Designed miniproteins, single chains. Designs and how they scored, part 58

Each design is a single chain, and the fold is of that chain. pLDDT is the mean over its residues in the fold that is shown.

## One batch from the design tools (miniprotein)

Design m2011
Fold by ESMFold2-Fast:
Structure m2011 (fold): chain A 71 residues (1-71)
Amino acid sequence: GGSESLLKSTEETVKMTKNPEYREEMKPHVRRGYETMKGMSEQIGKEGTEEEKEVSEESAKKLKEAYEEAS
């Protein structure tokens, strides 16, 4: 599903931020992803299934941590 795909994409982005060479290039992508997931989590929280909400929140959390580490 879409939420699952977002989680997988988030994990791949997080992996890239662990490499110092990619960190600077990935910063705008991680930030954009976090903002997108934050918006999606708000929307899903209102009308999504519990599964979609959990996956979206987990993705947002991982992306937020990656963004904070990259910053």
Scores: mean pLDDT 70

Design m2012
Fold by ESMFold2-Fast:
Structure m2012 (fold): chain A 67 residues (1-67)
Amino acid sequence: LSEEEKEELRKKAKSLGEFLGLSEEQSEKLYEILVEKKSFNFYEAALELYEEGVISEEQLERVKKMS
């Protein structure tokens, strides 16, 4: 991913996170996981955050419904 693509993805993850009720920090971690995995699977990234205790099960289910 280019630097511009990463910045766009960060903004998108932040906007999506706000819509889903995630904090700015949670949205940033979601972005980092997506970039690292080069995956469009938001649920997979959110599952990793859930396993780390960063997000709730309810927040994870919201991401799953969007997939």
Scores: mean pLDDT 74

Design m2013
Fold by ESMFold2-Fast:
Structure m2013 (fold): chain A 95 residues (1-95)
Amino acid sequence: KDEVIGLLEEMKKKFQELIDNKASKEEMLKEMDEHIKKLRDLEAKTKDPKIQILLGSLITSMEIVRWLLKQGKISPEEAARLLTKSLESTIETLK
């Protein structure tokens, strides 16, 4: 539980850094792909069904935001803000 929260807090910090640095669409998509991979690996390793469900929901949210960004329907800054909110909601639910 605490290890999962720590990882999600690090992911949140990374997206905030991308906002602060005005990251490009390509940079944002690359970071999202890396984070989705890490979340899928974590979901596969966890034995807690509640944590699995929460991680699955977070992955789905990130996939949707990634699709919107790739289609040009949202900016990289909007994508990072949406992902930060999803991460915050997941962290608060896990606490």
Scores: mean pLDDT 83

Design m2014
Fold by ESMFold2-Fast:
Structure m2014 (fold): chain A 67 residues (1-67)
Amino acid sequence: SEEGRRIGLAAAEAGARSGGGAPGAVAAHDLGKQGLIDEATAREIVERAQRGEISGEEAGRLAAEAA
């Protein structure tokens, strides 16, 4: 939804501003829990961040784009 995308973008931007790592990954997880993105997609983004394949900031952006 447009509202979900707006909320996701705001969360990703806030995550980037606060040091980028954990906040972005947490935003992805929370969007999945809220049903704004698929839980499988949210989990994949979080796992990639945990493996160091992407930054937490990038995880937040990917989640916002999926919402």
Scores: mean pLDDT 65

Design m2015
Fold by ESMFold2-Fast:
Formats: sequence, structure tokens, C-alpha cells
Structure m2015 (fold): chain A 85 residues (1-85)
Amino acid sequence: SVEEIKEEAERLLEEIQKKADDFQKLYEAGKVTPEQAQQMMNEIMELGRRLGELVGQLIEQGHEELAEKIAKEGEKILEEVRKLY
């Protein structure tokens, strides 16, 4: 259902934000190697990909406004992570 997709998307957004915050904190503390940074980025990007799949499902079901809102929230977090590099 749309409500289930929304709840899962909100959960993924929270997980992306948490991983982004953890990455920034560790990066600023000098606690990550290049290999660890790549692994953390890969994990964040995979969560973003899953969020994109849910956005696609919302569009297919005719919920474009909700899909756009979720997509914008996810992209803001991903842009913050990209700026760390």
C-alpha cells in the first residue's frame, strides 16, 4: 500500500541520514581510511538506490507529489555526503 511504501521510505531516509552523520563525524575526526570511506559511501549509495525504487513505485501508483517530496529529501542528504569529498 501507499502507506507502507511511505513508512519504508521514511525509515530509509532516517538510515541514510544516520549513516551520513556517522560518516561525517568519523571523517572529521580522521578515523576513516580511504577504503573505509569508500565502503561507507557504498552503503549510503545503496540505501539511496533502494529509496529511488520506492519513489518509482509511488510514481507508478500516481502519487507524484509524495514521490517528489521523498526524492528531494534523499537528494539533500546525498549532496551533503558528496560535499565531504
Scores: mean pLDDT 85

Design m2016
Fold by ESMFold2-Fast:
Structure m2016 (fold): chain A 66 residues (1-66)
Amino acid sequence: SKASEAATRFTSELLLAVGDLLDGMPQEEYDKRIREAYEKGLEAEKELAPYSETSKKNAEALEKKL
């Protein structure tokens, strides 16, 4: 799904930040980078909102029928 692609990209960015941290990046810069990645993730969610909401509503409707 498109949500899985977004999650994979976010995870890759987190791993890069961890690598930089291990390579000597300050903790404060790591925290800032994680916060920026999180904010970018929320913006990506906005782009996927029409598709993701439809999928969530369909899943919830199916769960209520079970």
Scores: mean pLDDT 68

Design m2017
Fold by ESMFold2-Fast:
Formats: structure tokens, sequence, C-alpha cells
Structure m2017 (fold): chain A 92 residues (1-92)
């Protein structure tokens, strides 16, 4: 399973993906679909499990993390607000 750490600040979404042991997950695809729409923004994590998405509007999103050899992570209707940090962990 994955742990996703998020911070939305000045319309830039920063995040970090780690595994269940706290180890960074590189080359994972993180996608954000605006809830109730087909509008998608995404990024691939770097060697430290980190990513940034510029021009990211606050709102509710369906989040997916995919990496070969790992179970797909999904979280629905996650609210992301300007100036807020959020941690999401789960099995999916």
Amino acid sequence: SFKLELKLENNTLSGRVTDENGKPVANANVTFTKSGTNIVKGATTNGNGEFKIASFPAGKYDIKIEKDGYETFEAKNVELKDGEAKTISGKA
C-alpha cells in the first residue's frame, strides 16, 4: 500500500508517495480527477517519491496512484484546500 502526503499552496500541489515502510516510491503515476468530471491532472514521482503540479485548483478530487508491481491506490472525493496539508493512507 501507499502513503500519500499532499500540500496545496499558491495553486501548486506538492506531494510525496511512500510505501508502508516509509520508503519513497519512485516512478509512480499520481492522477487527480476533479470529482464528477473528466478533468485530470497528474505527475510521476521522482527518486525521492516527490511530485509537483502547478496551476492546481482547490476542490474535490478522485486520486489514483499506479506503479507496476504495486496494488493501485484509490481515494475518492478528497477535498484539497489552499494552504492545507493532508496525509492519505489506505489499501486499494
Scores: mean pLDDT 83

Design m2018
Fold by ESMFold2-Fast:
Structure m2018 (fold): chain A 84 residues (1-84)
Amino acid sequence: MAAVEAANRAYESARKAGGGPEAADLTYQGAVEAMRADPVAGSNAGRGAAIATESYAKDGSPEGARDGVLNAGYAARGTAAEAR
């Protein structure tokens, strides 16, 4: 359940940044999507959620938050595959 906890953290941070409930929900969805891309490592999920939170807080863009989370997830998967 680390993915849910990280996503909820991103949601709360987005709401505090003034994005409102809908923007926070979009950030939550982006975090979940990144974690789904790499369900093996909880650290990767946490990193994705943190990036989503920071991206949204910085520019107030749910799209930017989702992009950051997805990029983090894909990068983590690439690293895991190469480490094999």
Scores: mean pLDDT 58

Design m2019
Fold by ESMFold2-Fast:
Structure m2019 (fold): chain A 94 residues (1-94)
Amino acid sequence: MELEELLDEETKKELEELEKKALAGTQPLSVVIVDPETGEVTIEYTKNVEEALELKKKALEEGKYAVIIGNPEDYEKYMKALAEEYSKKYGKPV
């Protein structure tokens, strides 16, 4: 619940769809990790599904949010969504 507060329901659905597509593929995968306390986003590059799942598991155990993606275009959309949600939560004065 708390880790999900950075994302609205529509953004979470998009991220779940992107992860589902990535896991169904055979391409190299990336894990995007978000620290909800700092708002920092980290990208970890992996060679296969097993490495991606282990990185996601470790991030979740550390209290971070993580999603698996298969291609750079999906990553850019994910980053845009997170930046918009971070801006809403921590506010620019406009």
Scores: mean pLDDT 65

Design m2020
Fold by ESMFold2-Fast:
Structure m2020 (fold): chain A 95 residues (1-95)
Amino acid sequence: GEEALELAKTLAPEYVDYLVERLPNNPGAVFAAAMILVNVRVYARKKGLSDEEVDEIAREALDLVIENFSTKTLQELLDEARKLVDEKIEEIKKK
């Protein structure tokens, strides 16, 4: 119920309004997207990125998750978000 939105606010307060706008009437999807965002941030930081670089990559991964949430499992979304992060890290290293 409402608990999913409260958890999403705890996990990713800066993105909750953005998530609610794009996933209306689906609090479970909002929570799942927030959870994926937290996992992507941890993964990117583990790869040695700054907080600013993590936030830039996390936004792109979040948009990928939002666009594919209705057609893919949570595990598939996590795997694709991590792959996007890996691809962005390679792009950054080439600059």
Scores: mean pLDDT 76

Design m2021
Fold by ESMFold2-Fast:
Structure m2021 (fold): chain A 86 residues (1-86)
Amino acid sequence: MAAEKALKAAEETLELGRENPELEKELIEHAEASKGLVEWYKEVAEEDPEFKEGMEKAMEAIKEETERFREEGLARAERLRAEAAA
């Protein structure tokens, strides 16, 4: 289910923040926002059956954006470590 995948991506981002303290605030804020958005979409879908069909596409978009942000976070962490090692 797309919503479950979106939540998993957010949880993986929280774990990444735990492993990279220098990015913790940014990664946690993004993960919390993603979770809140998924929960909001679930509530709207319960009241509006027509919205339910669009929900799956929205959940996929949230997952993709969360994964992209996580990848950008990792690339930034690598750059910061390279600068510290130089």
Scores: mean pLDDT 73

Design m2022
Fold by ESMFold2-Fast:
Structure m2022 (fold): chain A 69 residues (1-69)
Amino acid sequence: MKSIEEELEEQLRRLVAEDPSLKPLAEEVLEKIRRLEEALKENKPLEEILKLADEYAEAMKRFIEAANA
């Protein structure tokens, strides 16, 4: 079974294929989720993990708003 991250990356790639103007926003989302995953794998402090999660959520919000424009 695909992980949530793999499913998200696949969905973002499909949306970018339909609308290439979304590529920069999709790249920001993927960068933020990768940073969050690295922090989780490195057992970073919870405070740092929460900050990265907030940045990821903000990037996702921007992507969703642009995709629905």
Scores: mean pLDDT 78

Design m2023
Fold by ESMFold2-Fast:
Order: C-alpha cells, then structure tokens, then sequence
Structure m2023 (fold): chain A 67 residues (1-67)
C-alpha cells in the first residue's frame, strides 16, 4: 500500500483541490482494506466523516487501487 506521503504527492500531481492530512489518508487506507469495492454511499459517508469532498476520497481510493 502507498504511504500517506506518496498519496499526498500523487493527489497534488492529479490537481486535487484539497490535500488530506496523514490521519485522513490513514482512515481512507483502512476503509479500502476493509472494503476494496465500496459503494458510492459508503464513500459519501466517509467523506462527510473526514470533512473531505467525495471527489478527493474517490481520487485517493483510485491511487490506492493502482498501487
């Protein structure tokens, strides 16, 4: 799995409007490990919990899946 620093770097390279903290990225990684094929509703709930946009969480999940 990518490190939080690698995820932050990739998100910046992809032009993400917000860059999650290391703690937020740790929670996204854990979420993916528990359910690698989440529904959009589960992604929306995670985004609300973390105070991030759904698009940012989707980008992070896409990077994690590609790693």
Amino acid sequence: LPSQAELQKKLRELGAKEIPSSKQLSEIIQFYEENPNPTIEQIRELAEKLGLSVETVLLALRIIKAS
Scores: mean pLDDT 84

Design m2024
Fold by ESMFold2-Fast:
Structure m2024 (fold): chain A 55 residues (1-55)
Amino acid sequence: MKLTPKQAEAAAKAAASGDRASALAAAHGIEVSTGLDLRGASPEEVAEAARRVAE
């Protein structure tokens, strides 16, 4: 499975704006796509992982 650039960008934007709910929702998609368990991570950590995977 592949993460779309939109998912990675959405996660990064949500974390930057302090919107935890949106960042965590995007992280769930990342977890499914990459197989990484990011649910316990902070929104900032999740957004960074999303960006790295999409890049």
Scores: mean pLDDT 58

Design m2025
Fold by ESMFold2-Fast:
Structure m2025 (fold): chain A 63 residues (1-63)
Amino acid sequence: SLEEKIKSLEKTLDFYRRQLKEAEANLADAKARGDKTSTALYEKFVEQLRKEIKEIEDEIKKL
């Protein structure tokens, strides 16, 4: 059903939001340590997670 699909997407969204929080914390740590390689890696990961979150949010809005 539509309601079940929304709940499934919301659960996936919650998972990605938790992953984003962890990735942002790791990025902050890398920046504080001056680790340029890890900073670049986590910046890309944060960007990818934000993109996926937005796509899921947009999918929910279409329902």
Scores: mean pLDDT 89

Design m2026
Fold by ESMFold2-Fast:
Structure m2026 (fold): chain A 69 residues (1-69)
Amino acid sequence: MEEREREAEEAREIARTGERIEPSEAARYAAEKLREIGDEVDEYLKKLGELRKAGKEEEAEKLRKEFIA
């Protein structure tokens, strides 16, 4: 049998449950927001880590305050 037949069956099941839970756009939007925040957090954490590694804890706190602000 063609895999197309199997994929069609799977698509039907997903469509059935997906149609019922259609409004997942909010979840998708939240995921996009989290990704953007993740990029900023990653850069922030690298900076923070370098400052902490160098023993500049006060500068690290400064950076943290600026990031949160």
Scores: mean pLDDT 64

Design m2027
Fold by ESMFold2-Fast:
Structure m2027 (fold): chain A 91 residues (1-91)
Amino acid sequence: SSAALRQRHEEQLKARREKLEKNMPDDEDIRKKMEAEFKERQARSEKLLELVLASGISDAETVALGREMLQKDAEREARKKKEEEYLKKLG
């Protein structure tokens, strides 16, 4: 149902926000970039949900947005892993 999709989206967003705040660095510029990236990801996720729920959606548009979201998520995880490896080498 649409309600179940919205609930799942809200739960995922909440979990990602909690993870972001828990791992927030002291550098103000990096914090602003992380906040901006979170907002961009949220907007993209909301747009995908809107397209899934709306009539007249093309499968191509839905698939394209889904691929973009997955690519962005993969890039974020790769960056985080490199940062964690760098920090381990320093301490």
Scores: mean pLDDT 70

Design m2028
Fold by ESMFold2-Fast:
Structure m2028 (fold): chain A 84 residues (1-84)
Amino acid sequence: MIYEYTDENGNKVTIETEGDKTTMNIEAEKEDPHKIAEKLKKELEENGAKITSEEEKVEGDTLIITITATYKNRTLTVNIKAKK
């Protein structure tokens, strides 16, 4: 199942769910991607999820931060993308 929306800060968010795996893609326009990552990690932890990994990659002028979390038997992967 796929959902696409714009959040309160103007970021484009796409959520895809396949069984116990959920992928969230966030395209940051004005918000600092590191701030998005910090807020998201805090919210996930406050809701009982465990952060399992965090990775950063630069592709040309685009910064990509990938966060992986687990909650019981579910896995969440978040990709935060920001252009320089």
Scores: mean pLDDT 79

Design m2029
Fold by ESMFold2-Fast:
Structure m2029 (fold): chain A 75 residues (1-75)
Amino acid sequence: VTVFSEEQIKIAEEIHEILAKIEDALQNKDWEEVEKLLKKAKELMEKFLAMIKDEEYREDVKKQFEEKLETVKKL
């Protein structure tokens, strides 16, 4: 299995928190906040992917992130 550093775990937690905030902003129809949070989530996801040493796992996580972002954009 892939070994995660403390920093990687922290970034993953931040991504999870931001995704929850995006859902809240969508319920409030705060499109400006949604856009800001989507940009931040993408930046954190890119940082997280760059830290993954296992190529196969990195590609799997990348696909999951792309699916999550596409789902949010289509709301």
Scores: mean pLDDT 75

Design m2030
Fold by ESMFold2-Fast:
Structure m2030 (fold): chain A 64 residues (1-64)
Amino acid sequence: LTPEQKAALQAIVDALKDKKEGEKSEFIRHLQLGLRSLGFTGVKVDGVYDKSLKEAVKEAETLL
């Protein structure tokens, strides 16, 4: 990842860590789109913070 992509990924991870499992919002949908643009193609774009999104966040933290 480039420094800019790492900064974007860090911001997305930090924003999602503030969310509760089961939360739904358009903001979460935008964060899911951001993750997909950074290579996390398995992330659903449904606006829901579920177990799958939580696992994607953990994987993203290993790249930071």
Scores: mean pLDDT 80

Design m2031
Fold by ESMFold2-Fast:
Structure m2031 (fold): chain A 81 residues (1-81)
Amino acid sequence: SADAQIQQVRLQTARQIMDIGGEIATTSAELTEQARQALAAGDREKAEEYLEQRRQAEKEGEERIAQARAEGDARVAALRA
């Protein structure tokens, strides 16, 4: 049924968003730890570089999540039509 297909699309979209979110969380945690280690070593420039890499990774991840959500919503809309 269309309802079963809609639920499957929603589950796939939710899993994709969770997977992307998990990747972002892992990358952000690793870069935060690298920044802390650089600061402990007295390397403020390297710490700032890691924090900038974290900001870029988070931004790219947010864009990927937004795209996955939009694609999922479009698939659901098509199944309702």
Scores: mean pLDDT 90

Design m2032
Fold by ESMFold2-Fast:
Structure m2032 (fold): chain A 75 residues (1-75)
Amino acid sequence: SSSDKMMKALKEFEEKLREFLDAVQNNAPVSEIEEKLEEVERALDEVRKAGAHGGMLGVGERLIEGGRLYIEELK
C-alpha cells in the first residue's frame, strides 16, 4: 500500500539521517560526511516519491540545508 511505502521510506530516511549525524559527531572526514548527507538527500527524495507533502517534507529539507551549511564551514 502507499502507507507501507511511506513508512518504509521514512524509516530509511531516519536511518540515513542517524548515520550522517553519527559521522558528524565522530569527526569523520569531510568527504565521508558529504557522502552521508547525499544518502540523506536520496532517502528524502524517496519519501517525496512515496507521497509525502507539507510540513514533514519541509522539515527534512531544512535539516539537509543545515547539513550543507555545516559542511561548508568544515572546508
Scores: mean pLDDT 85

Design m2033
Fold by ESMFold2-Fast:
Structure m2033 (fold): chain A 73 residues (1-73)
Amino acid sequence: SISQEAVAIAQKDVLRGMMVGGAAGGLLAGLSEEQVIDGLTAVLKNMYWLSDEEAEEKAREAVRLAREWLERS
């Protein structure tokens, strides 16, 4: 239904925000971009059942967005 689809979209937006926040936290804690990408990729594969390719792509996107946010702050 439309209501269930709207909830699913909102859940994806929340996950994206959490990933960007997690990436920013990792970078602020002194982790390298590669370490943050590896950590987020592992979470997305093991907890959200994404493919290796999808998980890495989303992890790299989250790190890019986190860097942009940190550079503006």
Scores: mean pLDDT 78

Design m2034
Fold by ESMFold2-Fast:
Structure m2034 (fold): chain A 81 residues (1-81)
Amino acid sequence: KWEELSPLERAVLRALYERGALTARELAEILGVSQAAVSRALRALERRGLVESVRLPDGTTVYSLTEEGLELVEEALRREA
């Protein structure tokens, strides 16, 4: 499952694990990629049930790991591949 993810999708999951809820803009800045690339990765991860989104009152959307996403990252970290 972890190996089926793109390098960017894995980097997004790790960033959310390490830092908590983040916007697509913050993820783009942290990972050094375009916001469009991050948004595509986030949509793919949401379809997999690994990430969830919440819209804030100011219209900003933040993303965080689901329980399944958290379990997947923890399993990958335990593997020490």
Scores: mean pLDDT 81

Design m2035
Fold by ESMFold2-Fast:
Structure m2035 (fold): chain A 68 residues (1-68)
Amino acid sequence: GMSELHKRLLELIGRILALIGEILDLEQQLKQHSSDSALVQQLQARIAQLEAERQRLMQEMNELDKQI
């Protein structure tokens, strides 16, 4: 029902916000360790993975929003 769709939408929003927070923390670490090429590469790879997950969840959110 509509209440279940609204609940799922709120859960997705919460997860997206958590991912944004994690990405921001990693970007801050990247700035602090910019001289460490190995760590920079690792942090950039992790940020890319989290950005891909964020895009997936945002797409899922948009599809649910169309049903509400």
Scores: mean pLDDT 83

Design m2036
Fold by ESMFold2-Fast:
Structure m2036 (fold): chain A 65 residues (1-65)
Amino acid sequence: GSTVTVLGSTAVGLIAMELQEKLGLSQAKARKVAEQVAAEFGLEPDEETEINLSAALNRAVELAQ
């Protein structure tokens, strides 16, 4: 899959928005799941990291169910 270079805080925001839009999660729950996924992928809030965003989103969906 393609990778993207993003700040960890940006990745958390993108994952949380996707969970809210696709699964109807509350903002608080979506953020908590997104932060857990970011930790699993080794993302730091203030660091740019190259990640497979699709893999992170798939993991977020698993944790949200």
Scores: mean pLDDT 83

Design m2037
Fold by ESMFold2-Fast:
Structure m2037 (fold): chain A 78 residues (1-78)
Amino acid sequence: SEAYLLLQARMVVDHLLRLLKEGKSPEEAVEEAARILKDITRGLSDEEKQLLIDYVRNLARKHGLPEELIERLEEKVK
């Protein structure tokens, strides 16, 4: 379900933003977000996984996360 994927993407991005706000390093925040995404993607098709990653990328950009951080996150989950 597209709605399910969007909800999961929002949850992951919100969690990443919260970790950064709480003073976690960008590296620690990305590793935690990547762990959660890997857990979610285990139950998904390749097409659903790609759509989830695209939603995460778009939401992260919308929230003003640095492009370098977004690229690192995507690299760790593909």
Scores: mean pLDDT 86

Design m2038
Fold by ESMFold2-Fast:
Structure m2038 (fold): chain A 93 residues (1-93)
Amino acid sequence: MSRSEAVARSVGLVLRLVSDTGNPELGLAAIYAAAGDEAKALEAIDRTDASPAELEELVRVLEEIAELLDAAGLHDEAATARRVAEYARRRLE
């Protein structure tokens, strides 16, 4: 998979996440995670009063983004997306 194709598909997943949840902060968290900016991604999650269902959707989207990034050879960004997904999953307790 090309880098451009992985980025375009990731953007599509983020747009669907925002449409499904109505929560733009979760979209920002996913964008920052995909860009490798873990600190900003975690800040966006902490700033939002996301429901458990919204956090579950964020985890699912981040795992799909990580797979796309790995397929494109963007392993550092994929690892960041997985760490952000794990952070969101811990908030579901």
Scores: mean pLDDT 86

Design m2039
Fold by ESMFold2-Fast:
Structure m2039 (fold): chain A 72 residues (1-72)
Amino acid sequence: GAAEGAAKGAEEGAKKGDSVEAAKLAYRGTLEGGGNEEAANFAGAGASVGAGQKDPKRAAELARLGAIHGEK
């Protein structure tokens, strides 16, 4: 679902070494996975942090947590 889409997008973007791309792909993945806009925004923020650390797995983890948090 949304969390899986967020994590996949974040990891893909983070592997490209771009925090903006990681955030964009996590946002898109969250929406495509059925998440709402709030979940997508939190997923993008988490992806950006992890990508900034040059850690695709961390980007995926933080994006997943962000998507879950946003689905209040």
Scores: mean pLDDT 83

Design m2040
Fold by ESMFold2-Fast:
Structure m2040 (fold): chain A 81 residues (1-81)
Amino acid sequence: GREIGEKAIAKGKELGNKELIELGQKVIEWADALLEIGLNGDSKLAEELKSLSPDELLQKGEELTRKTLEAMEKAEKEAKA
């Protein structure tokens, strides 16, 4: 989770892609919020995630991961064009 966000930020900085940097930051925030749920954290995102079932959390995490990978591939293709 977090590693994908860090890679997206690094790639976004390399390519000057602000949207990819912001997406990577959201991935890191999501990963940190999931850890906070396990630690009884009280961040706004952690509170929102606590309202979801484990299946919904898994599904949203997978969707966010896939979207981030697709955005990285798209940014690399645009930089090569």
Scores: mean pLDDT 75

Design m2041
Fold by ESMFold2-Fast:
Structure m2041 (fold): chain A 70 residues (1-70)
Amino acid sequence: MAEEKAKRILKAAKEALAKGADRESAANRAMAEARRLGLPEEVADQIGDIILNNDDEEEAIKKITELIEK
């Protein structure tokens, strides 16, 4: 389900940040998780941009979910 994938992708970014990674590295981790889940490269790139530009977890999940559902 799109929301479940979005939560998993955001969790990967949050775990990277918790380990002391910068926001760019966290975005790269989210993109890698998106690719592992079978999402296209263009969708993974847009997910990276969402992680870089959003501090609110619920807003990020909403945007990523909408992107996956298209």
Scores: mean pLDDT 81

Design m2042
Fold by ESMFold2-Fast:
Structure m2042 (fold): chain A 68 residues (1-68)
Amino acid sequence: LDIFRRIDELFRQGKIDEAKKLLDELRKSHSDDELKQLAEKAEKEGIFSGSVENSFIRMKEAIDKLES
């Protein structure tokens, strides 16, 4: 789950493009369903910091945009 901490950090810094690149790397090794499951696990483990659900929402949006 280290990669989700990096993605959260990038979203907090407003580096959306860099966060999407990390998600693209995950997509190469995981299905969209697996990515969603990992995202839910990361949320349960409190990896998304700042109590702003925005980081989690942005990550889900980025995954959906990769699907498009």
Scores: mean pLDDT 63

Design m2043
Fold by ESMFold2-Fast:
Structure m2043 (fold): chain A 108 residues (1-108)
Amino acid sequence: MEELERAFRVVAEIEGVSVEEVREAYRESGGEEALRTALLLLAAAWEGAPEEEIEALFERVVELSELDPSSQETLRAVVELARWAGRNGLTPEEFQERLLALRRERAA
């Protein structure tokens, strides 16, 4: 629960939404394990967790969500963007602009 609350905070900052909006979306999913793991993955990438930890979480999201290759590519691009942004000290605004562009490009 503590790790999940931390993930809510990090993902809320990344998405430019409130922590309550992220928490509500998770609750509306019924506490789905795939969404829980995806939130932990994004937080780990942003905070510069070890590559092995990030890859383990990525593989778990792919498995639980049965992601096709296109969706796997999109998730990996988002994870790499979060890892790069966190490492280079991007502002939330700069990161949000890049994430929105990436989502627009890949969400077709």
Scores: mean pLDDT 75

Design m2044
Fold by ESMFold2-Fast:
Structure m2044 (fold): chain A 60 residues (1-60)
Amino acid sequence: SEMDKELQEELDRFGVELQNLVRNNPDASTSELMAGANKLQDERSKRIKEIEEEYKKKLE
């Protein structure tokens, strides 16, 4: 429940960051937008791992 809430908040944050990337870079090429999106995806993957590791410690 709490983990799912934090994961949902991270998903929502990722969506907003992607929208802002496109909105703030209207003249960017597809490759430039993909590079930015990949960086945001890497940051999201790290945060998801941190959330999952936090809740695993609470279950053990």
Scores: mean pLDDT 81

Design m2045
Fold by ESMFold2-Fast:
Structure m2045 (fold): chain A 55 residues (1-55)
Amino acid sequence: SAGMERYLEELSKLSVEEQKETVEKLKEMVDTHFPNDEGARAFLERLEEHLKEME
């Protein structure tokens, strides 16, 4: 999706460490505020796969 692509572009401007911190913060936010949001969980999974491919 366009939103995911743009988010990944912005994320890629950060260091790998900063990208990991951002994803961990998003996990905490999703667990706290969107625990039943499947879309939010799918978004996090794509971000985690992105980080795994970069390492």
Scores: mean pLDDT 77

Design m2046
Fold by ESMFold2-Fast:
Structure m2046 (fold): chain A 70 residues (1-70)
Amino acid sequence: SLAEELKKAAELWKEAIRKVEEYIEQGKLDEAIKVIDETKEKIEKLNIPEEEKKAALEQLDALKEEVKKL
């Protein structure tokens, strides 16, 4: 179901943000970046509309660039 795939994408995003914040608090920036990269791979494998997929991947790339600036 498209609705189930979209919910899965939202859950992957929420979990990634949580883990990234935890790793940043611990000073583990490389681990934070790894979580972002692994989440991008998982989102790329989802059967969701290309516009939704592109938006999610662009947001993850933006987050990765912000982590790199820390």
Scores: mean pLDDT 85

Design m2047
Fold by ESMFold2-Fast:
Structure m2047 (fold): chain A 91 residues (1-91)
Amino acid sequence: EELPSREQMEADLEAVVKASVGLEEANRVLYTAVVEAVLAKLPEEEILRRAGEAARRVLEEHPDLPERVREVLERLVESGERGELVAPAAD
């Protein structure tokens, strides 16, 4: 079987780094949106709406995010639209 070339290994490493940067950017955007809303003393419904809007932007800007991360962001969009937190089933 053919071993990957140096160019293929460098491309694979770059893909991993890009995925990591996307996750860091997603966390930063979501954190900033929530913190700004809390500091502005907005009601919880408005905080969730802003979090949902931020999650939607991250999904649009970073379509290559891992499925687990996309699922969390999609739930935040739904939470924002409903004005209440939609959490995964966990006791």
Scores: mean pLDDT 66

